# Ledger of designs, part 107: designed miniproteins, single chains, continued (4)

Each design is a single chain, and the fold is of that chain. pLDDT is the mean over its residues in the fold that is shown.

## One batch from the design tools (miniprotein)

Design m15943
Fold by ESMFold2-Fast:
Structure m15943 (fold): chain A 88 residues (1-88)
Amino acid sequence: SAEDYFNKGVEEFLKGNYEEAIKAFKKAIEESSDNELKAKAYNYLGRAYIGLGKYDEAKKAFEEAKKVASPESQEYKDSSLAIEKLNE
C-alpha cells in the first residue's frame, strides 16, 4: 500500500539510506490518493534530497508538498519553512 511504502521510506531515511528512502517515498506518492500522505511523503522526499546534497530536487519536492497540503496543516508549514531556508 501507499502507507507501506511511506513507512519503508521513513525507516530507510532514519538509517541514513537516502537513495532507498527516495525510491520508497516516490512509490508512496505514486500509489496514494490521500493528499495528507502525499504531502508528508513529499516533505520527507525533500529532506532525503537534502541528505544527498540535491538542493534543486529538494526544493521541487517541498513545492509539491505545499501544493497538495491543506494550507492550515503542519505539512504546509514545514514545506514553506524548508523552501524559505533553501532560498537563503
Scores: mean pLDDT 90

Design m15944
Fold by ESMFold2-Fast:
Structure m15944 (fold): chain A 68 residues (1-68)
Amino acid sequence: MKREKYVELGRLFREDPEKAYQEAKKIFGEKEANAIRAGALVAEHDVDVIVLDPEQKEIVEAGREGAR
């Protein structure tokens, strides 16, 4: 459930980043919203991102998956 929403928001960041950020921030908070956005940006630019926090890495990867 929660991961599926991260993937959905990652896709929305590709289509409408302002709306996606406001929705993510409202549902999960600023920290998780930033992680989802980072995942979407990584997918757009096809670059590696170094995430040291394992929990944040999962959120970033889910956002990246949605934006692919």
Scores: mean pLDDT 73

Design m15945
Fold by ESMFold2-Fast:
Structure m15945 (fold): chain A 55 residues (1-55)
Amino acid sequence: DDYLKALEIARKLRDIKDPKEAERKVREAMLKAGVPEELAEKIAKGLAAGVENES
């Protein structure tokens, strides 16, 4: 399941406090793991927005 794979990657990288760094690393890791680009982009941006709000 690409969605579950994407969530696992996002979970492992969620401790990155810089929103730009988090978006970049999550997106790249998801693409390398075979997650579709559209889904990877959506989840990476969502995680970055979450990190930004926590800051």
Scores: mean pLDDT 71

Design m15946
Fold by ESMFold2-Fast:
Structure m15946 (fold): chain A 61 residues (1-61)
Amino acid sequence: MKEELSKKGKELLKKAIEYIKQGDYKKAAELAIKALNLFHEAGDDKGVEEAQRKISEATGS
């Protein structure tokens, strides 16, 4: 169950990175936030940190 959440989070984070490369920061931020929520539910601290970094990149922080 938690492993499935981490896996889905990683998939969303991968898509967020693709949108960052395309310059679509709005979609990238939305996907990275969804990934963050999934990693939180999974207890995946490393995933949470990675998702937070991608949100910062997408929001220009």
Scores: mean pLDDT 82

Design m15947
Fold by ESMFold2-Fast:
Structure m15947 (fold): chain A 82 residues (1-82)
Amino acid sequence: SALKEKLIKKLEELAKEVEKEDPELAKKLREVARLIEEGRLTEAEELLRELIEKTEDEELKKKLLELETDIGVLQLEEAVLK
């Protein structure tokens, strides 16, 4: 899926952006990308939700919420097409 590939790319780009200041967050964002690549969308959503709840930076939180929306769209596509 083109959406799956774009979502993984967005997660990898965000991980690179935050890696210098928060390497643990970068590692967890890459774990979300890995779960999506494996088709483990429920686990990816749960991990991303935990990151959103722990994030105090409003700009970063908005980016994480956008990624959560993208996962929701991907889940709907997989439910409808399979």
Scores: mean pLDDT 83

Design m15948
Fold by ESMFold2-Fast:
Structure m15948 (fold): chain A 101 residues (1-101)
Amino acid sequence: SLTQPSSVTVKVGETATLTARASQPLDSFSWYRQTPGGEFELLIYDGGNRAPGAPDRFSGSGGTDFTLTISGVQPEDTGVYYVLGRGATPSLGAGTTLTVE
């Protein structure tokens, strides 16, 4: 399974760090933001590549824990962020709500 914190709160212009812990080895990971309509927007794919259309403020890294970093956080970054891990069985995190003050 993938464990994400329920919420993270940051101020505009700060760096947000969203971390997911895997209970099993993963071959790769992806990060998604849930849109207001409930659809998923891809931000990071295949272990750390930024998706086309994702702002350059977004980066992803993996190891034992999987991290989404958002530099210079903007009000529009508010939302729910999900990690999808790919291993022997795909694992989806429960989501982290990012609040920007």
Scores: mean pLDDT 78

Design m15949
Fold by ESMFold2-Fast:
Structure m15949 (fold): chain A 55 residues (1-55)
Amino acid sequence: SMEEKLAELREEAERLLETQSEEEVNRIFADRAKELNIPEDEALRLYLEIMDKKA
């Protein structure tokens, strides 16, 4: 489901933010979202939510 895909992407991004730069995480996140076929607007919303809480 879309919720499962978003949860997977969130967990991966949060893990990466512990060790990688924001620039690198942005690149990996965008690539992974495309791989999972997550709509661009949903991926952007999730990314902004994660970054607002972490950075």
Scores: mean pLDDT 77

Design m15950
Fold by ESMFold2-Fast:
Structure m15950 (fold): chain A 71 residues (1-71)
Amino acid sequence: SKKEQAEKYLEKGRSYMEKGDFQKAADYYDQAIKLDPNLAEAYRNLGKALEKMGETVGAKSFFKKAEELEP
């Protein structure tokens, strides 16, 4: 299912976060969002990856989206 595929990409993103590859983590979180646009964890984790890359404006946007989905 799309939910299972999104969870798989979310897990891959987390693995790359642990390795310090924030760009690859962001790419996997973006893929998770495309499969499940209501997955709050993917938006939060994408925001964290963007913060690590210095993309503060993008990070704030995704944190806001995550809070809207799961206050």
Scores: mean pLDDT 87

Design m15951
Fold by ESMFold2-Fast:
Structure m15951 (fold): chain A 89 residues (1-89)
Amino acid sequence: DAVEEAKRYVEENKDKVSKETLEKYEKIARTLAARVKDPADREPVKTLMLAVMIASEIGDKETARKFAQALQEQFPDTVAANSAFGLIK
């Protein structure tokens, strides 16, 4: 499950990002997740979005793309899915 993999990735890699950057990414992920219509999908979307941003920040571009793809495949009509690929620069 991509969501469980993303949850593990965040826990394993959050310390590789500064606390300030992590707090910023958590706020962005929460804001995008809040736009999801089904409340049950908000935590999965938040987790995937946070994993994309952390992976992108630490230079793990392939993992960032995989989580962005999972977000697009599982939650295709969300602002989060559309925004995730834009964050992988």
Scores: mean pLDDT 84

Design m15953
Fold by ESMFold2-Fast:
Structure m15953 (fold): chain A 69 residues (1-69)
Amino acid sequence: MMSLEEVNEKMKELVEKGEYEEALKLFEEAIRNGLEPDSETYGLMVEALNGLGKSKEAFEVLLEAAKKQ
């Protein structure tokens, strides 16, 4: 399984390529595998959601990240 650092690097690559849906799938897989997201992971999730036009969901992710930090 990929480490959190590897997940963050791959998500960043996908976001930079505009592959937002694939970045979100990778995030979901990481959570399902028990990885605890850090601030970088949540930032990448927000960028992916905003790229898909899901600004409300992006705001919800920011609120959830704030609860954990």
Scores: mean pLDDT 79

Design m15954
Fold by ESMFold2-Fast:
Structure m15954 (fold): chain A 68 residues (1-68)
Amino acid sequence: SSEEEQKVENGANMLLDLLKSNNETDKAKAEQIIEGFAKALLSAGVPEEVVKKFVETAKKKIDEWLKK
């Protein structure tokens, strides 16, 4: 749903802003942080499909930022 997409987008942007604020340019560490959030979301009962979209969106945004 569009609401689901907006929540995924907002969550990924918040995570990206957190990484930027801490100047985290190590891709491996950034990926570990994304995986940590994914595990936390799954443990909180967020559907696997939503978590998958979050991971994909967050990785895309981080890759785009690190290329700049």
Scores: mean pLDDT 78

Design m15955
Fold by ESMFold2-Fast:
Structure m15955 (fold): chain A 53 residues (1-53)
Amino acid sequence: DEAKRKKIQELVLKSVAYAILSIGYEIDGDLEQAKKAKEESKKYKEEADKLEA
């Protein structure tokens, strides 16, 4: 399903974006925001994995 594949790609990209944001927050010393960004990254990865299954 083409639409499903595109949705998976979008979710993976969002997961990566939040992972990068988490690193940025850690560099800035904002550990709480870094933790939240990591959780958002995991959330999008889980949604992508569910669609891929």
Scores: mean pLDDT 83

Design m15956
Fold by ESMFold2-Fast:
Structure m15956 (fold): chain A 58 residues (1-58)
Amino acid sequence: GERGARLAEQYARRALEEAGRVDEAQAKASATIGGLLSGDTVEATGDATGVTATGRPG
């Protein structure tokens, strides 16, 4: 029924979001191992902020 479909969609979306975050963190650690040391989060945040600031030229 409709209720079952809604629950399935909500569950799948939640699982995807959680899986995506765990997978991304692990992939980033493997790709940048020994590169950023243990402070990779700060660099990722800074880079994202910079791109966002200059992303829209008008």
Scores: mean pLDDT 58

Design m15957
Fold by ESMFold2-Fast:
Structure m15957 (fold): chain A 61 residues (1-61)
Amino acid sequence: MVGDIVRALRDVPKVTPYTVALKKGELVEILDADSDGWLRVRSLSTGEEGWVGSANLEKVE
């Protein structure tokens, strides 16, 4: 949910200007969610923002 901290389950490549590249184990904050399974996140390690598919993320409580 928005404001939650979640972890990348795998390496995720940046494929468009709107998406974010993540490394497996990277922690991100959820900023927004669309109706199509995409989450807008901010990387806690890099500060980079972008969209990522929710299936690539795991909630860390």
Scores: mean pLDDT 78

Design m15958
Fold by ESMFold2-Fast:
Structure m15958 (fold): chain A 75 residues (1-75)
Amino acid sequence: MPLPETPRTEEMRAREALVRAVEAEVEALWATDPARARAEAEEAERRLGREAPSEAEALHVLAAVRVEEARRAAA
């Protein structure tokens, strides 16, 4: 039988929805204000201690930092 939805499963789904929303927001920022997106991505790289040699990787690093910030604000 299908398992009942648990608080943990809901938390995981909420996190996935948050990740998707943040990724869309970061992609929109990159399209509308690439200079700001680059500056925020460079700051995110410094905060995570990892380099993003490509624009795709920089976007991913920025999204990861934004997800963490949103997650902490929601917790």
Scores: mean pLDDT 70

Design m15959
Fold by ESMFold2-Fast:
Structure m15959 (fold): chain A 59 residues (1-59)
Amino acid sequence: MSAEELSELGRKYKEGEISDEEAKKALLEMGYSEEEANEALKSLDKFERALLRRYLEQQ
C-alpha cells in the first residue's frame, strides 16, 4: 500500500466515507493482528497512529 493510499484511507475514515469494517480490513492487510486492528479503531487518533507507523516502516 502506497503512502498516498494510506493518507487517503485515513481521510476517508475521518470523514466517515468508509465503515469500521472496511478500516479494520485495511489494517489487517497492512499486517496488523485482529486485536491490534480492533484497538486502533477505538479512536481516530489510534487509527491515524497505526497508519503513520506503517507509513514510516515503508520508508
Scores: mean pLDDT 75

Design m15960
Fold by ESMFold2-Fast:
Structure m15960 (fold): chain A 74 residues (1-74)
Amino acid sequence: SHMEEEIKKVEKWKEEQLKQLLDPEMQEIVEKAYEKAVELIKKGKIEEAEKVLEEAEKEVEKLLEEKTKEAEEK
């Protein structure tokens, strides 16, 4: 089913993100986005689910850049 394939994509996205991220704040962003995206997919709101994942990736990227700059240019 299309819904099952979309859920699998979100599960794979979560697994890949968490594998790269050891920071608890970043992990929490990913886990919250995963939960919300799965709920949206189950309701047929696939586009909204994609936006939730996109926003989470941007939030993680911003936080990672901020922490990297603080570590290197303090």
Scores: mean pLDDT 81

Design m15961
Fold by ESMFold2-Fast:
Structure m15961 (fold): chain A 106 residues (1-106)
Amino acid sequence: SEVEELLREALEHAERAIQLVEEDMKKNPKYKEKLKEIADLLRRVAQLLREALEGTPEQRIKYVREALDLADRALKLATENADAVSPEAIGHLARTKRLLEKALEL
């Protein structure tokens, strides 16, 4: 389904953002705690998206709404710490959010 394709793309972007934020943590030890918080939020987003892909349509909308809230929080934290977060990571995070918003409109 179109919703499942959007959720798979969102998951791929979230997983790529996690990898990039983990690399950013190694380069910016002063921001370790903030970058860890962003990575933890993104890992929660990825988990919720996997649950949404395996769940019923009713469960899916709940998981996607929770994932969108967490993705928005992660994006805000990343933007507030833009000196330590790579632009590519912010880009993947923004794409994750947009894909989840689109999935909820269907």
Scores: mean pLDDT 90

Design m15962
Fold by ESMFold2-Fast:
Structure m15962 (fold): chain A 76 residues (1-76)
Amino acid sequence: MSLEEEIDKLVEEMIEAAKAGDLKKAEELAREAAELAKRYLIEVEGLSEEEAEELAEKARERAIEEARKLAEAAKA
């Protein structure tokens, strides 16, 4: 499986966990996806390690916020 495919799979699992209300699992999956995204940004996109780290961290934070919104929407 490519890094892109692994990231997509982790994001799908994160969305499922968020919809189920399991924010702890969603946050863990978001962290794993961010680690792979950092590698993808360096190896495939050719970004510097610093740029990749910053973008991956921002993506992780946004993913967690979206997961929280999905969990709240599922309760409503």
Scores: mean pLDDT 80

Design m15963
Fold by ESMFold2-Fast:
Structure m15963 (fold): chain A 60 residues (1-60)
Amino acid sequence: LPKADDRADRAGAGAYTRAADAGASPEEIAQAVKEGALAGGASEEQARGMYEGALRSLTA
């Protein structure tokens, strides 16, 4: 996403990488993605979607 949406997406991805590198559980990684996305300007709905997507990716 080439707009402000890209910032939220990148913030979520960064939180994912950091939490995964720290050895966090899939649930904690997904939580970090949600919090990172919110800090990057994501809506609650978008952050929830990213949380669910991260969990699905980590458990599949």
Scores: mean pLDDT 76

Design m15964
Fold by ESMFold2-Fast:
Structure m15964 (fold): chain A 63 residues (1-63)
Amino acid sequence: SLSQQKRQLLLQMIGAAMAGDVESARELTEQLVSLITDPKEKEEARKLGELLVKFAEQVREME
């Protein structure tokens, strides 16, 4: 399970994605992944981060 700190980073990642902030979405994903030690949880976080980065790119492209 995710700690409160990891949960806060997830919320920030979602906010960055919704704002089309690709750079922040990537950086926050790296921060979240760095806090995770379990390989399965780490893989899950990376996949979520990639999805949010892709979403941010699409939001940015919409203008």
Scores: mean pLDDT 84

Design m15965
Fold by ESMFold2-Fast:
Structure m15965 (fold): chain A 55 residues (1-55)
Amino acid sequence: SREERRELASKLSEEEKNELKRKYIEALSIPDPEQRAKALAEIEEELERLMRKRA
């Protein structure tokens, strides 16, 4: 699933941005602030990595 999303991102950059936004919203719904912060950090790191690689 995650690997397939990365492959789709290399083809559809804007689609991947929308997917990352959805993950961000889901992370905000995590009741544990520690888990939420971790999820947000991972999303940001993954976003930057993908943007640099495919940009």
Scores: mean pLDDT 69

Design m15966
Fold by ESMFold2-Fast:
Structure m15966 (fold): chain A 80 residues (1-80)
Amino acid sequence: SKKEIFEEALERLAEELNRILAEQKAALAARLAELKAAGKATPEAIKAVEREQLKEFLREAAEAMNRVDEERKRKLEEAE
């Protein structure tokens, strides 16, 4: 049913967002470690890295939403 397809899409989106969150946390930790190792870990540089990480998370989250929505659309077309 359309309801089951939508509920599956929500579950898939939640799984994708959890994966992205874990990957983004690891990437942030790595970037901050590299910045510290280079002796460039100023408050301003740290804030810049954190801001870029938020932008990357939002971008990847939007891309995940689009992928899940396109899969949902395909399943709806196949069911009709």
Scores: mean pLDDT 85

Design m15967
Fold by ESMFold2-Fast:
Structure m15967 (fold): chain A 66 residues (1-66)
Amino acid sequence: MEFLVTFTGDVASEIGTVLRLIGDPRVEVERLSENTYRVTVTGDKEYAERLLEELKAEPHVEVEEL
């Protein structure tokens, strides 16, 4: 599963979320701009759907499924 993550809030919240994603061995993160990242989940569908829901629930985060 692949999606775009855009951070519209402050840099501190962005850094925390990005570091969590980079630390996940089932997740690949590619920086596209200062605040937009492409996230590829190499885990199973349940894991990918859970991660997508968690990111969509974050304030000042926009997620687009690819």
Scores: mean pLDDT 79

Design m15968
Fold by ESMFold2-Fast:
Structure m15968 (fold): chain A 74 residues (1-74)
Amino acid sequence: VEEAKETLREVLLRMAEQAGMDVELVREYLETLSPEEVAELLREAEKSAPELVDAAIRELGLTREQLEELVRIA
C-alpha cells in the first residue's frame, strides 16, 4: 500500500536527520525507490543502527509492532 511506503520513507528521513545528512538529497533518493526497495533499506538500517530506527519511530509516534507490519505490507 502507498501509505506504508510513505511511512517507511519518513522513518528513514528521520534517521538521516539524526545522522546529520542532507535530508532533501536523501528524500530525492528515496523517491526513486520502489516500496520493496525502501523496506529492504529499512531492514538493513535495523541491522546496522537499531537504536536510530527505534528513536525515529518513537519521534513519529509509531510502535515497533507497527513498523514491522508496515515493512511486511511493503
Scores: mean pLDDT 77

Design m15969
Fold by ESMFold2-Fast:
Structure m15969 (fold): chain A 72 residues (1-72)
Amino acid sequence: SVAEDLARAIGEAKDIEEARQRLTELAKQHGFDEAAVAATDDGIVGALKKGNTVYIARRRKDGSVEAEVREL
């Protein structure tokens, strides 16, 4: 699924620049409207938007990864 691909991309990235590259590739592959990567106080977050659907994945400093899907 897109959420699983996003979680893997964010979870496996060594730094924010690699996370950004991985999300750019996913956005091109799946035709997403928007892609964003940001550093947070506790790690890295990535988001992909297509129409009214937003896919979000977050990796924390402890290595945990979570993904969610939100309808706007």
Scores: mean pLDDT 81

Design m15970
Fold by ESMFold2-Fast:
Structure m15970 (fold): chain A 58 residues (1-58)
Amino acid sequence: MKEIEEKIKNFKKFKEELRKLYEQGTGDARILAENALKALEKGDILTAYLYYQAVKDY
């Protein structure tokens, strides 16, 4: 179904953005991106979003 496909695409896109931030980040920005990726791997999307927002401010 399109709704499920869109959620999966958004999840993969979000994970890819976090991966890029982790690979290109240094210091605190890298640590925040790493924590976001770990939360996402555990299925804790809310915590991942909070860390993602924090890393974007660096």
Scores: mean pLDDT 74

Design m15971
Fold by ESMFold2-Fast:
Structure m15971 (fold): chain A 91 residues (1-91)
Amino acid sequence: SAAEILAAARDLLTALREAIEAGEPLDRVIELAEGAVLHLRALLAANPDLPAEVRAAVERIIGLLEEAIRARDLEVLAKAVEEGLALVDEA
């Protein structure tokens, strides 16, 4: 369901936030972010009939995380996580 996919996105973003707050090395946080992107893409592929607003929110979260991964910057990644959590709350 849409609610289950948003809950999964929240759980993944919360795990990233906790890793950043715990002082995990950048390479480890990037690895977790890459795993989150793969999981979210799989959820979108398995759920083609999602409401457009929920799909857009999850696609935006993926985009934010992929941009942060490319930047390889912990501050950019922390910002992407917070923006992603806000998108989940508004969807």
Scores: mean pLDDT 89

Design m15972
Fold by ESMFold2-Fast:
Order: structure tokens, then sequence, then C-alpha cells
Structure m15972 (fold): chain A 61 residues (1-61)
């Protein structure tokens, strides 16, 4: 799952700075829906709130 991979790749330091890692596979577009699902999953798993404006870091997997 791209969401589970995003959780694994996003560090505690990134979370403290409202930065989220988005995994990219085979040139698939990064959609707003994917980003929102990753943010929601990170917030639910770690009990944090990611504030706008948030940063995005893409990582090819």
Amino acid sequence: SLIELAIELTTEKQLKNDIVTVPVVDGSPVTVELVQEIIKALEEKYGVTIKEPYGLVTRRV
C-alpha cells in the first residue's frame, strides 16, 4: 500500500515540521486524494495534526 509506505518513509522530524513523504511509483501522478489519505493516516497513527501549509517530499520507490 502506498499509504503504508508513506507512513514508513515519513520521519518524526518531518512530522514536527508538517512535511509528508509521498511515494511515487512508475510515473503515477500524485493526486490530492492520495495526499489527503496519507495525511489522515499519519494523523491517526501518530495522534498529530498536520498544519497547512504542509510540505511534500516525493520519493521514488
Scores: mean pLDDT 81

Design m15973
Fold by ESMFold2-Fast:
Structure m15973 (fold): chain A 94 residues (1-94)
Amino acid sequence: AAPGAETTERTVTLTLPAGGSRTLDLSALARPGDVLTVLVTAGEVDVRLAGQPEAVHLRAGDAFTAVLPAPVVTFSNPLSTPVTATVRLLLAPG
């Protein structure tokens, strides 16, 4: 098999209640060791990977890149009010 280094892109709209969170299962798109980039295009959200001790706060225009320890990512709303955030997920082979 030829090594195809294809980047997979997904856009996700998240509607989270105050203090709420959502975990996305990426197992159909990614494996442990793959590189995930999260780009926030609208709103604001915290992002955390499996095994990470702290969430990273992202606002519109911010990006976060990390190696996936597991094919899941958790988004959370740190605000006291509901939030809608639009994020782009870029997945590349690690």
Scores: mean pLDDT 81

Design m15974
Fold by ESMFold2-Fast:
Structure m15974 (fold): chain A 80 residues (1-80)
Amino acid sequence: LGNLLFNLGRLDEAVEAYKRAIELDPNNAEAWNNLGGALFRLDRLDEAVEAYKQALELKPNDAEAAKELQRVLLYLEKKA
């Protein structure tokens, strides 16, 4: 899932691309979920939580977004 270029070089570009997709279509749950994943990999945990929560508000039955949200929340608890 993570290659070296994506994890180190392209995550900020990915975040900006997903933000642009959301500006064009705020109801794009997939873009919100992808934004959460990129933010999580950047260790921007609070922002990742907000993005995943927005994806779940748009698609409450998205098991993948719910699973990733739980993962980020668990990681936040370990850092607190």
Scores: mean pLDDT 77

Design m15975
Fold by ESMFold2-Fast:
Structure m15975 (fold): chain A 80 residues (1-80)
Amino acid sequence: SLELLLRAIALALRGIGLLFEAETLSDEEKRQRAIELAQEAIRLAMEALRSEDEAEQRRLLAEAERKLREAERILEEARA
């Protein structure tokens, strides 16, 4: 599915953006956790790009999105 491939690319790019944002955090524990979550999301999105099974692609993309949301939550909490 072209839609799933484009979604995987978008999630990978979003993860890269979050890595740059996480680097600006002064709290080392929050910075490290946000970086790890963003890296895991990028990995999952890249795995989805390599998969030919649409069901597997959907599962990997859903997990990547969950990891990105958690990283975004950490960034928001660190800025508050």
Scores: mean pLDDT 87

Design m15976
Fold by ESMFold2-Fast:
Structure m15976 (fold): chain A 70 residues (1-70)
Amino acid sequence: MADKEAEELLKKGREAFENGDYETAVEYYRRAMEVGSPELRAQAFYELVKALMAAGKDAEVDRLAAEINA
């Protein structure tokens, strides 16, 4: 089930984030955004933004915000 895949990706992303591997966390959160329910995708997006900010990728945060407004 796609939601279980999204939950697994979120778990892996959180593990990477806790280890300070923000770039790896970003990759897992991006994948979670593509396969989960709308609620899981929203959660993945929130955690993705947090990881991007921690990695210093402000331009990518701006790009994602523009996609939401479109």
Scores: mean pLDDT 76

Design m15977
Fold by ESMFold2-Fast:
Structure m15977 (fold): chain A 54 residues (1-54)
Amino acid sequence: AEEAARRRKRIAEYNKKISELEKQGKFDEAAKLASDYYDELVRERKREGARLRQ
């Protein structure tokens, strides 16, 4: 249960940082951060799927 809350908080933090970088015109940095975020999200989904399916 707490892991889901932590994931939502992390997603919100990534979205905030990406938005701030875009506002500063740092689109390359925003794209890199978004790429890293999606890679981490995929890894987290694989870990959760392995645990939840049992």
Scores: mean pLDDT 73

Design m15978
Fold by ESMFold2-Fast:
Structure m15978 (fold): chain A 70 residues (1-70)
Amino acid sequence: SEEAEKHYQKGLELEKQGKYEEAIEEYKKAVEIDPFYAKARANLLNLLKKLGKEEEATKFEEELAEKFSK
């Protein structure tokens, strides 16, 4: 969706500025709006792992898996 794309683009811009925590929040918003947004999901998980937030990345994947099973 256009709204998910806006959040994804905002996340990319924040990541370029080194604002990684803010970028994570924007990528999360994009995936919450469109759970099938592969690029936003990939960038979110990659960034979470890069920052050592592996537990948060795992929890987020579990939440997405639950949504897919419904």
Scores: mean pLDDT 80

Design m15979
Fold by ESMFold2-Fast:
Structure m15979 (fold): chain A 98 residues (1-98)
Amino acid sequence: SELLLRAIGLILRVIGLQFDLELLLKKAKKDGVPQEVLDKMEKIAEEAIKEAEELVKKGLELVKQGKYEEAVKLLEKAVDILEKALAEIKELYKKALE
């Protein structure tokens, strides 16, 4: 039951990080970040979201099979991918406004 709650919490974290990425991209566009940098940021976000969505899909299948420990590991990877993408986009945004 604790592992299932952990898996649910990680899925909610993935959703929150996807929302944070979308907000940061909208903010960067509004703040006049150059198109070349925006295109790079959008590509990083798209690739990270696609990989995270694949991991979430696999994690949900493992939850359905009762393999909660394996599901948590995949969902933790999905969170890590999105957090790294968010950090990279934040650095690109910061550097573009220097």
Scores: mean pLDDT 90

Design m15980
Fold by ESMFold2-Fast:
Structure m15980 (fold): chain A 64 residues (1-64)
Amino acid sequence: SVEERLKELLEQMDRLLEQGVSPEDILRQVIDQIMKDESLSPEEKRKLAAEVSRRAQEVRELEE
């Protein structure tokens, strides 16, 4: 499901953040993965991209 995919992507983002990767670079990598996922509809890709972008922005504001 889209919700399970979102959870997986958010866990990946958290792992990359712990490794010292910038929120901007994390977002770039995660968006690239979403766009390359041919199992997702264009609507699902937009929803996932919006959610991960929101998460990255929130983290950036807290982490400088």
Scores: mean pLDDT 79

